# Designed miniproteins, single chains, continued (2), part 18

Each design is a single chain, and the fold is of that chain. pLDDT is the mean over its residues in the fold that is shown.

## One batch from the design tools (miniprotein)

Design m4598
Fold by ESMFold2-Fast:
Structure m4598 (fold): chain A 66 residues (1-66)
Amino acid sequence: MGLTPEERAVLKLIAKGFSEETIADALGISVERVKELIDRAMEKLGLKSRDELQEYAKKNNLLEEP
């Protein structure tokens, strides 16, 4: 799968239910960057909703290690 380390970090926090603003603060990046990473991850994975992205993150155990 074509996810970058930054995209994976964002997905880990999405799996925990964090907001885009909380993720931006936690990672030290802008909210616009978080939205860009989410959109890019969805495009790379062929997902059409944020709900599908969150389920993907949970299923791939991004809270620990791949």
Scores: mean pLDDT 76

Design m4599
Fold by ESMFold2-Fast:
Structure m4599 (fold): chain A 98 residues (1-98)
Amino acid sequence: MTKAISYAGKAIQYFEEAARVAERDGNKEAAELFRKASQYAKLGILSLYMKRYDDAIAAFEKALEYARKASEVGSPDAKRLAEQASKNLEKAIEEIKK
């Protein structure tokens, strides 16, 4: 379980950096979508602490959905950060499913 929280925490850092990059680029839509991804990843971590594993997976899947939407409208640098965040969330989900 500690590994899932660690991976999700890394994903949050990447989403927050992607939101900052999008803000600097003047892309408010991408920034808001990356912030929503970060919020759902944080909800997933809260669900893990409560041992609500299905809720955690659902929250991480929502974070991945928002990251994908943000990547469609974001810059190449924001997309690269979103890809790193998504890889970490996928690893968090895999650790929960073990």
Scores: mean pLDDT 87

Design m4600
Fold by ESMFold2-Fast:
Structure m4600 (fold): chain A 81 residues (1-81)
Amino acid sequence: SPLEEAEKLEEELDKLGMEALQALLRRDWATLRRVLAQMEEVVKRLESLIPQLPEEEAKRYRELIERARRFIEELRAQLAA
């Protein structure tokens, strides 16, 4: 179901977020770039599911997507510094 797919993508996004932070701490810029790109793809997939979700869950996932985008932007800024 779309809801089950969204839950799996949320779990994947959480794991990728932790991997991104670990790469940042190790100054592994190649891994950080790759993981941030993977996070963007997961966010796009979550966005595509929003119209198929119940109203309550759609609101929660929109908020999750907004937070994930800010996280990606903040970490991407570290690569530009």
Scores: mean pLDDT 89

Design m4601
Fold by ESMFold2-Fast:
Structure m4601 (fold): chain A 110 residues (1-110)
Amino acid sequence: EDRLFALEVLQEVYRAFLLGEKTPEEIIRWAAEKFRERGREDVAELLEQYAEKGDLKGATRVLVAEIVGIPVETIEAIENADPSDPEVQALRKKINEILREARAELRARR
């Protein structure tokens, strides 16, 4: 599954952002190329749309959606929902659980 690959790409995106040596557009285009090299043209094309806008936050939602296995529109809906809603809290908890499990699996391979 591409879940761990998407997590590795997300970690490198955060690292590049923290180092401040590349523009958001350059970081997102790098991520798009990594998915294209893997044969995931669908994800690469979506990331390129966010690169054109310099929308690093939008690009990270695409990567999180790929790790979790849900549409990016669903991630956006959850992020924009009322954080005090118990249903929203349950969905956010489940997403964080999946991300934690993916990080643990990736670390176990090193």
Scores: mean pLDDT 82

Design m4602
Fold by ESMFold2-Fast:
Structure m4602 (fold): chain A 87 residues (1-87)
Amino acid sequence: MSEKERLRAEILRLVEELRARQGRSPEVREAETLMLLLAWEAEDPNTTDAELEKAIATLLERAKTLSPEIQEVVERAVELVRRLRES
């Protein structure tokens, strides 16, 4: 339980890092929403591993149009999501 709480808090912190940025584009806001949905899906017993990986692939594809700094935040969130799924 404590490990899952820590991983969720880290994902939320990454979303808040994106939200703190000035001049957030719609694409950045979409990435924020997808990161939050992935955190939820990782803990949902009705979400299959295939569905989670498809959702991760969607986020990573969308992130390709964003700055390298934002892409790094998204990649870190994906790693945390996978760890949350395995916890």
Scores: mean pLDDT 83

Design m4603
Fold by ESMFold2-Fast:
Structure m4603 (fold): chain A 131 residues (1-131)
Amino acid sequence: SRAERLLARGRAVGEERYPDEEIVTIHVPEIDGEPAMDAAFAKMPLSEQQRKKLEELFPGYEVSDTAYGLLIDPGELSIAMVKPETVPGFNARLMVQIALTLNLDVVKEKEKVKELYNSHSIETLMSVLPI
């Protein structure tokens, strides 16, 4: 399937760029009519600079000690920056990344995660979240 190919490409990016980091597969549930899919993330320590930026962007939320870098094929990412609606589960994958970053349950706290996702532009979110 297309989702399986996107997962495989994400994992390949992680293996190439982060050979010493743990690459994890995380289930992205159905969000706002986007079909459920699995996505690849690089699990790495969060830097002090990244933590400060995340605390400024999401005041009052507890930032995780672990960074979950969303692994996206560069070609897919380039398309998503212009037409995010054409990339399967792109919004849902970023919402899962926000949930992981802020110690939130994306299923149980879906409305809160959606509010946080919509509180900033995609460009602003991607400038602070590891990708």
Scores: mean pLDDT 82

Design m4604
Fold by ESMFold2-Fast:
Structure m4604 (fold): chain A 106 residues (1-106)
Amino acid sequence: HMSELMEKAKKYVEEFKKELEREKQGIADTEAHLARSAGAAPEVRALLQTELDAEKKIADAYKKSIELGKQDPEKTLENYKKAIETKKQAMDEVAAARGAALEARR
């Protein structure tokens, strides 16, 4: 029944909304950190920019998933998987940037 699919989609949309609010806070915190780091080494500023770009990419993925979840409940599960994959890729990019920054310090 469509009612079960819609109820499941509603729960995923609620989870996306919570994650989006967390990412919005993370973006604000990273922007504030980047502003305070104007005098920091270029490698540190580059890492913070990479983290900010990653957080914005994750936030955009969740925002898109919320909007699509309102229009098509069947696509909500597919969008959930895509949002998780986007987060994983963004986190991998941040991990690589952190690794490069550590190597530059040696």
Scores: mean pLDDT 76

Design m4605
Fold by ESMFold2-Fast:
Structure m4605 (fold): chain A 70 residues (1-70)
Amino acid sequence: ATPLNALAALLMHVMGLSRDDPAAVALAQRIADFLLTSGIAASDLTEAQLRQVPGVGPATARRILAALAA
């Protein structure tokens, strides 16, 4: 698997999304691509930066940040 696909699968698990939903898969892939291409350290990542990804609302951004803080 590519790093993008592995990260997308992890994000789907964190967000509680179904792999059988193409929209959920596409969203997870957009977030994974953003994280891999941005070069932002996890400690410097903000809700505002995550919300720049189309389809990422405040609840999804906060869930991802909480997972990174664990």
Scores: mean pLDDT 74

Design m4606
Fold by ESMFold2-Fast:
Structure m4606 (fold): chain A 101 residues (1-101)
Amino acid sequence: MDELIKEAAERLAKRIQEIDPSVDAEALTQKIVEKKSLKIDPREVLRELGVPDEQIDAIMTKIKEEAEKRKKEAVERGDLASLTIMNYDKKTPEEVGLEVS
């Protein structure tokens, strides 16, 4: 369980770091791991790290745009399983970043 949470946290932190390099991916990963949950609001974790609300909004917008782009690519490939995962992202975009493979 701890290993799964760590892997999910590292994946989310890497995604955020790729969107905004000023965010400390290691500190973000540690905060997520400390929550001991796969359903974490990335906005809350980023606020706990001292990231400004404007910067958080920009990061979340880009995560949503990336998820929509992945949906288009999955449709073009006929990958219905990936579409199920991406629909879950759309339902709770703030939390689902940890659960998407």
Scores: mean pLDDT 65

Design m4607
Fold by ESMFold2-Fast:
Structure m4607 (fold): chain A 92 residues (1-92)
Amino acid sequence: MESRIFLYGPSGEVAESFPPVSELEALRDQIRRAIETGQAAGWKTVSIRIVSPSREAAEQAKDAVLEVGKELGADVEVSISGTEVYAVFRFP
């Protein structure tokens, strides 16, 4: 069971794709890396998509998104469509 994160650029293009991860801790670390990558690029808004192997994994990914966003002080919008999680992190 592997989840994969895609980081989107400001024009909606895929800027970065991260290696698949099966462990929740590794998923949280990859979410942090995706956010840090967007912030390093100067983006005030960081958009990611997580492709999950199941609906249960997608729900876990949504929780991980909310946890990481809170830890980093971001305002987080998150939604699930099927087994995919869409998240937007906004920084002050």
Scores: mean pLDDT 83

Design m4608
Fold by ESMFold2-Fast:
Structure m4608 (fold): chain A 79 residues (1-79)
Amino acid sequence: EPKYLSEEQVNGISDIISKLVKEGKLTVDQVEEIMAELVDYMEKNKLGGKITEEEANLIADLLEKKGAPKEDVEKIRKL
């Protein structure tokens, strides 16, 4: 079975993204694009709304592609 993230780990991802937007390191449009990609991925794979380590890595990959700092991307990968 896929390894699911805890509520604390999911909150950690949300906090990192929120911080990056507040610091101007990530735009709201970039967050919307990342969330749209994630939702499309989840729907196509019928993943039942639970966040897995694979989906956390997808979020990290999308953040890195959008120019988020490596330190913040790595924090998500280490969850």
Scores: mean pLDDT 75

Design m4609
Fold by ESMFold2-Fast:
Structure m4609 (fold): chain A 111 residues (1-111)
Amino acid sequence: MTLPQILLKGDKEAIDEYVEKNKEQLIKDLEAGSSNPKSPLLQAATVILIAHNLGLTEDARKGLEALAYLIKKLNHPNAAEYLRDLSYFARAMGFTELAEQLEAEAKKLEA
């Protein structure tokens, strides 16, 4: 399965396996952000946005939750900043409860 497919399914075991196999590349992709348009991570975020725009609200929400899980699993020093960015993205999509949860998790990591 591709990373977008894994995230939309919300399969934590598959996410864990993907992270263990691809941790170094995922960290580089996360740090590069939009500067690497071929990043599987950016492609996954794009697919989540497309799902939301198509009215696949549950799939988009699960994808965002799975993406947050992946970010936390990477144990990056800037994880709190990435979770805050994801919380703003979730809020823009109307996922207010998820956005509040991600913001709280980000604050906890900075404590």
Scores: mean pLDDT 79

Design m4610
Fold by ESMFold2-Fast:
Structure m4610 (fold): chain A 103 residues (1-103)
Amino acid sequence: PVIPLSEEQKAELVALFRAEAERLLAAMPEALREGARAAIDEALARIEKATTVEEVLDVVGELRDRLYALVDTLPPSPETQAAKQAVARMTQTIIDKIFELIE
């Protein structure tokens, strides 16, 4: 199903994404913040160009996978576990907002 995004819906998603991204970056290990910011910036650019809900969901899923892979470059620790939980929380928050906007 192709569900189009209005300009207003996209603006709300971009604003939420930016806010959640800053929270995530604060939760990331210092060594990973540059890589995480780069992945986030690429995802944001793709969301800004998205015209459908499916496109945004694909971008968010790909971002989650990229961020998990980035965290997995470090040895397991309480900090890396917290970082993975922050990634999961950010992606779920954005997904929940997408479904709120289309209902």
Scores: mean pLDDT 87

Design m4611
Fold by ESMFold2-Fast:
Structure m4611 (fold): chain A 85 residues (1-85)
Amino acid sequence: HMKETIDKLIEEAKKALEEGNEFEFDVYMALTEIIVAELVKSGTPEDLKLAAEAYRKLAEVAEMGGRTQEADIWRKKAEELEKKA
């Protein structure tokens, strides 16, 4: 369920970016971050792995949008979780 929701939100963020809708892009990115934060708080190995994958995808989408500094933050969060899982 959570994986499908995250994947859907990230796909919507990508579509907003392709359409040049910066506001919608920011909204979908923020919603994804909220869900991922819940997975991190859960702390189960499965949830931490899913959170790390989601942070990797957020970094990729931010990079596509030219938001390099934001992408670096997401990438570091993914790496940190991957080391703990």
Scores: mean pLDDT 84

Design m4612
Fold by ESMFold2-Fast:
Order: C-alpha cells, then sequence, then structure tokens
Structure m4612 (fold): chain A 71 residues (1-71)
C-alpha cells in the first residue's frame, strides 16, 4: 500500500461514514471509521502520514459520537 492509497482510502471512509451518520446510522458510521483506522495502522505509510490520517479519523469519530449522543 502506498501513502496515496492510504490517504484515498481514509478520505472515502470519512465521506461514507458522514453519509451514514447523516441518515442516523451512527453505529455503521463508527464501524467504517474503525475499519479505516485498522487499515492505516497496517499500512506501509510513513509515521507522519499515519499520524495525520489517524488524527483525521479520530476527529471524524469524535464528531459522529457527539452527534449520536445528541440524537
Amino acid sequence: MSEEDARESVERAIRLARSYADRGDFDLALRILDAAKAFVEQSDASPETKARLLAEIDAARDEIRARAAAA
């Protein structure tokens, strides 16, 4: 896996997760982000790229969890 593949996969996962959260499917949205996190951790991306992508995933997870708690 390249850094570009990891970035693209995370961007797609976050977009998909937000789409499901917008529908009220918070459990599925969080599962998508958990899968993306595992994928990044298993990737051959640089430590800097992994840290950035994991931070993006964590921000999206926190956003979706807050939305779920408010629903």
Scores: mean pLDDT 84

Design m4613
Fold by ESMFold2-Fast:
Structure m4613 (fold): chain A 64 residues (1-64)
Amino acid sequence: TTTATAREDLATGTRTLIRVSGKKANVSEKEELVDTPEAPVRVTTLTADGATAYSYDAPIPVER
C-alpha cells in the first residue's frame, strides 16, 4: 500500500508534505483555489496509488 500525507499549520501558513511510501506508486499533485467566506485559500492535493492527502495554505490576499 502506498500513502501520501500532507498537513498544514494554519497559524503560520506552513504546509508539510510526507513523501509517498512503497515501490510502485503513481503520484499526482493537484492545486486548487477554494473560496471561503473570509478569503480564498489554496489547497494542494497529493494522490498516490488511490490514496489522497491535501495541504491547506494560508489565505491568499485578494487585491482589487
Scores: mean pLDDT 45

Design m4614
Fold by ESMFold2-Fast:
Structure m4614 (fold): chain A 96 residues (1-96)
Amino acid sequence: MIVEETRRALEELRELEYILNNPELRKKLGLTEEEIKKRLLEALKRFIELMRELYERDPKALVEVLREFGYDIEEKELESFIESLEEYREELEKEL
């Protein structure tokens, strides 16, 4: 369950980033850049929480999920990866 939840959270993040980087699509959806950034921030927070939980339970499964999405990452790099996403979260919060 946690593996599947983590996978879905990452899929949602990618969809929101795509919408954020596509002004025409945002306009068709009736969403402002601020509204998408707010949704992206909430999705990012959830993804980080799920990654931390999976990292504690099964770091190998977390590596497999990330590799499935095209990240060239090893188990030893997971902590640094999570920290980089925390920095992204902090930057996004400052923009809102």
Scores: mean pLDDT 84

Design m4615
Fold by ESMFold2-Fast:
Structure m4615 (fold): chain A 75 residues (1-75)
Amino acid sequence: RAAELLRKAIRAVEAGNLDEAREYLARATGEVALTSPEEKALEVHALAERAMAALQAGNLDEAIEYLREMQRVVE
């Protein structure tokens, strides 16, 4: 489930494993795209783009907040 994948992404960020975090984030967004209404999928995609940008910039706290917001949207 997308929420479980996002939880794993957050744990990966906290552990400093950014490649693993990106993989879980991509899997979570793919799951949402297949299982959620279009409006919810678009909201999650926008948050995922911001989370990815934060990870690339090394803003880990910001990335975690976006991942938590995604988790709230998919639950």
Scores: mean pLDDT 82

Design m4616
Fold by ESMFold2-Fast:
Structure m4616 (fold): chain A 81 residues (1-81)
Amino acid sequence: SEEKEKLEKEIVERLREAFEEAKKYIESLKSKEEQLKYLELVEKTLEGLKKLAEKNNLKELVKEIERMLKELEELRKKLLE
């Protein structure tokens, strides 16, 4: 439906903005231990959202969340170096 497609686009855009802010917040934290803990919380939140998106056949949202999870994995690797 047109309403579903519009809503999915709005969710994707807002999630993208929230994700960029979350990454900046992680980078602003004073300790690597705090950064990793917050990163894990964001990852778990995104995994939950992905599961919900899959159940509702929100394909674009699923793709965006998968991209975000990949970015978090890259950030985790950088923090562990």
Scores: mean pLDDT 87

Design m4617
Fold by ESMFold2-Fast:
Structure m4617 (fold): chain A 108 residues (1-108)
Amino acid sequence: EVEKKLEELREYLENELGVELGDVVKSKEGLYELFEILKRSLIEAYAVLKGTPEEELEEILEDEKKAIEVIKEMAKELLGIETPEELSEVELVELVKKLAEYLYKKSN
């Protein structure tokens, strides 16, 4: 199920956003790596918008629980989406996809 959502995210990034991802994302390991890179990039972009200190940003990026809480905050503030206390991996991939779409449309 998670792998299918990661494939949908890859197709969205390549076809709708024109991101060149290369052959690495055709493997299961490559899809998870892409997801982690995208999640990190979204958190970094949000930190710039909020004026988050670099030290706090590094702590967030090193702590998966804190990283997920920032993704939840982004979903609420940018998309108006209320998230449950615990997110499944599938729900997390869907939120990251929606956040990437939102930020891409705003930067255009």
Scores: mean pLDDT 75

Design m4618
Fold by ESMFold2-Fast:
Structure m4618 (fold): chain A 71 residues (1-71)
Amino acid sequence: LLERAEALLARAAAVPAPSPELLAAERELREAIRYYEENKDSPSVALVVAAKLRLIGAILTLELALRREEA
């Protein structure tokens, strides 16, 4: 997940005129990565699951935003 997230952030950074939607998706992915890193070792299974789901959602959101920019 983190490797995929970092690859997407690098791809987003390469866009010369990013839309506000792409910038928002990039910001959410950075926040989701931080949230995941803060909670990945939590003894709370619910927190770990929530952090992973947020990260997955942010990855998908940025992928969709990038597809729209590239179309």
Scores: mean pLDDT 81

Design m4619
Fold by ESMFold2-Fast:
Structure m4619 (fold): chain A 91 residues (1-91)
Amino acid sequence: AEELKKLLEKWEANFEKFKEELKKAGKEVTEEEKKLAEEVEEEGKKMLEAKVSKEELEEWARELEELLKDNWLAQYAAQVELAKLYIALLE
């Protein structure tokens, strides 16, 4: 369990580095893409605090797949938040 948490922490740190490298490379992340990614992060935090069931998590994952189909940044944020929630279910 501890090794999975360490990997997730590295993925979160890498996601922040990835966002910074995109800024340096001159690739514009639109405000809309950024906003949706931030909304996914906030929703993930709320679900973690609420200690959602596996069934609720699977439903949210399906909703995110449909909602985020055109937004790669939000898709990445969703993968990180889903990983956090799956790890929490193992504890």
Scores: mean pLDDT 69

Design m4620
Fold by ESMFold2-Fast:
Structure m4620 (fold): chain A 73 residues (1-73)
Amino acid sequence: MSREEEEAATLAIVKKGKELGLSPEALDIILETFSKNPNPSKEEIKETAKKAGVSPSKVTEVINAGREALKKL
């Protein structure tokens, strides 16, 4: 991923996570998952949600925000 893509995705993920009331610690865990795979499997989403202490649906919404930011570049 280019630096511009990483910056755009990170900004989108942080913005969406704040809108959903996620902690900075939860966002760091989700960002790590996204950096490894922008299209994580259902199982990877569940594992990320468990580590972050949030629902899998919130992880999915935050990751989708990152993917949408990448599509616009």
Scores: mean pLDDT 81

Design m4621
Fold by ESMFold2-Fast:
Structure m4621 (fold): chain A 71 residues (1-71)
Amino acid sequence: AAELRKKATELIDQAERYLKEGNIRAAIELLQEASRLVKQIDAAGDHEASKELTERINELLKEVAEQLEAK
């Protein structure tokens, strides 16, 4: 429901901030939690929100990979 979308969005936003700060480990942990919530959103029938949030998570995971290569 809406509360799961809000929580997932907040976790994704926080992960994006951690990536900008170079805190890759914290960002990964938040993205993993967001992915878990997105799976629950999809199971609840909100496929549109699940798709949008999954796309955001995948975009940030690409940034994680790029930052890990730059290490």
Scores: mean pLDDT 81

Design m4622
Fold by ESMFold2-Fast:
Structure m4622 (fold): chain A 100 residues (1-100)
Amino acid sequence: DEIKELVEEILKLAEEFIEKIKDEEVRKQASELFKKYKEKIEEALEKGDYETVIKILEDLAVRLYLLAQESGDEEDIKLAEEFVKKVGELIKKIEELVKK
């Protein structure tokens, strides 16, 4: 399932991004947020609700970006910008496969 593979790639990118966050408080908040969203994404994916999967992935990316912005750390902000860009490209690929 190409959609499932793309979702798994996005989740791996999120885990890698969170692990690289230098601010420990932001990293902890990001980890808690990711765990909550991952459970919702996996549930929607199992149901074949790809519209919900896309929406949750977009919400996750935005919230992770905002957490990095609040830290004020220039390196964490740059990592978040790169993360959001890459995830956005993968989400567009999922949307094409879903024919939204």
Scores: mean pLDDT 85

Design m4623
Fold by ESMFold2-Fast:
Structure m4623 (fold): chain A 72 residues (1-72)
Amino acid sequence: MEEELAKLAAEEVERAGRELGLSERTVKALRDAALGKMSAEEAAKVAEEEGELEKALEAAARAQRAVAEALA
């Protein structure tokens, strides 16, 4: 279900973001993007403004792997 996958992705980016030491602003942007509340491009711009783009991309990659694993 699309809603459950979005929630899983949002929970995973929040967890990975906290583990990677991302700011609350970047974590919220990634979570909102996972929930469809903002575009991935907008979330990437927020991470870039915070100087956290590389770590934000890693958090997003971990969330994508978690969703792919749940679909297998």
Scores: mean pLDDT 81

Design m4624
Fold by ESMFold2-Fast:
Structure m4624 (fold): chain A 120 residues (1-120)
Amino acid sequence: SEIDRLVEEIVELVDELVDLLQKLINGEISIEEFEKKAEELLERIRALLDRLLALVPEEDRAAAQARADEFLAGLEELIKTVTEAYKNKEPKENILKLAQKLLGEVIDKFDELYRLARAS
């Protein structure tokens, strides 16, 4: 379905973001390169979410929009938190644990959105 295709594309972009986070934590990319690429990925995710929400019936759209907003806010928090922890020279193990926790919360919000969109 079109919903399943959009969900697959969003998941692929989140996986790219996770790869960028790992490269930042390992010192393989600069903060500036990370921030640029993360912002580009967020813009692409926003565009796909808008397309996904357009497929949700009007009666469910407010709930789906709220989940989409929470998903995006969670991704932005993940990016900001990991970047700040890296700038502050936090131990890599602590940054990884924090990133894993925040990523789990983001995935849960996306699962809620997908269930709402698929039920429509």
Scores: mean pLDDT 88

Design m4625
Fold by ESMFold2-Fast:
Structure m4625 (fold): chain A 89 residues (1-89)
Amino acid sequence: SSQQLIDQSQALLDQSQQYFNNGDYKSSIDYAIQGGELAKKSMELGSTQQSMALLQQSIDLIVQSYKNMGEDGFAQQFEQFANTIILSV
């Protein structure tokens, strides 16, 4: 169900945030990507404000993690790509 995907996405993004807070940006990105994929899948089943918020949280975690690793080029490219995906639904 869409709600199960939302709940799983939130759990993965909470884990991503913990890795980010601990300076483990690589693990933060990995978990954020997984959470974002589930959020996107839940949107395909019936978009909610919750699914959109989780997808944005995933994008923010990935972008900030790349910036903190000094990978500004990857951060910028991912942000541009992700914004295109959000707008396309």
Scores: mean pLDDT 82

Design m4626
Fold by ESMFold2-Fast:
Structure m4626 (fold): chain A 94 residues (1-94)
Amino acid sequence: MKSFGPKKEEALKISKELAEKYGRTDLIPEFEKAVEARDILVEIDVETYKKINEADANKDFRTSRAIELEILEKHRDKLTPEQQAFLDLLRRHA
């Protein structure tokens, strides 16, 4: 599946804030390149993106999966038939 993420500007802001927080401003050009290369299926707000990342960081994959499934279901029309079938499979086993 394609990734979820905030708008490019918001993604860069988050990456820069993290780089500054950890004293790794040397990585900012790498983060900019990564953001430009992102294939985002659905743009999400920064707050939702932070919730997914915080859940993943805490190894709470149940919560991150639930948020991702809700986003995918809301934007089902943007999914390929194969991605829709995979979503249906995940929902059956959630």
Scores: mean pLDDT 69

Design m4627
Fold by ESMFold2-Fast:
Structure m4627 (fold): chain A 79 residues (1-79)
Amino acid sequence: SAEEQFEQAARQIEALFQEAVEKIKKAKTKEEIDQILNDTKKRLDEILSQVPEENRALIEEMVRRVLELLEQIAKQHLA
């Protein structure tokens, strides 16, 4: 159902955010951080492509906020 697909997408986005935060905190170079951010963006775009149109706007906003937070966290770890 659309509800189950929404909940699955939300859980996947939350898991990716937590994974990316952990990876950024362990990264030692800007190049490693850039790769983590790029890989995370690709995986988030894949999740977004699988979401039904009815829920797309909400998931798009969630993805946008996650990316903004990751960029802020990354800035704190830039050399």
Scores: mean pLDDT 84

Design m4628
Fold by ESMFold2-Fast:
Structure m4628 (fold): chain A 92 residues (1-92)
Amino acid sequence: DLEGLLERLAEVGRRLRELTRNQAPQERIDEVLQELQRLREQLDNSDVSPEEFTLALARVLLDEPLGEAARRALTRTLRELGELDLAEAISR
């Protein structure tokens, strides 16, 4: 279910944004990153385009302004996930 996977991705993205904004413990952020990685693998197996993944994630992450510390943390996380274009967009 493509729509369901994209909705799940948006939910995980919102959670990641909230955790980085609140400076949550690294263990909690790692849990969300593992969930995001699993969703990325499911999308690859479902023939969902990389563009749909990036668009869904970008919509959530760029929907609200971020403080500088949260922006830096999120940018680093996205670079580690290989989302270089999205990381650059968020970094300014």
Scores: mean pLDDT 69

Design m4629
Fold by ESMFold2-Fast:
Structure m4629 (fold): chain A 68 residues (1-68)
Amino acid sequence: SPQEQALAIVDEILAVVLANTDDEAQRATNRETAQLVKDSIRAASTEEQEVMRRQLEALLARERARAA
């Protein structure tokens, strides 16, 4: 589903960000931000979730490029 796909991409973005963040306070903030984004996805309509999925896919590609 668009919801499952969008939620999975948030987890992938968080994993990339955490792999490049050593500060525990920053890591905690990143986990909290990811949770807020996931809550927003769950509250969204299926059509909004598909838009979010595409935006998150683009963000994941940018974060991976930045981390390389």
Scores: mean pLDDT 87

Design m4630
Fold by ESMFold2-Fast:
Structure m4630 (fold): chain A 64 residues (1-64)
Amino acid sequence: MDAIRASAENLAELLKKKGIEVSVAEVEESLKRLLAGETPIPELQQALTPPVQAGREAARELAR
């Protein structure tokens, strides 16, 4: 419970720095859904997708 809130607070800060306006409560709900194996909020998914894709692309270039 407390760990999820701390993580949500950190993610909300990162998203706000990227110009994405989300509340800590929305991020917290998204994290709870991820822990339950559910799909996260689309806004959070969009914010995480580009960095994940970039990392995966870089990993493929290094591996192959």
Scores: mean pLDDT 64

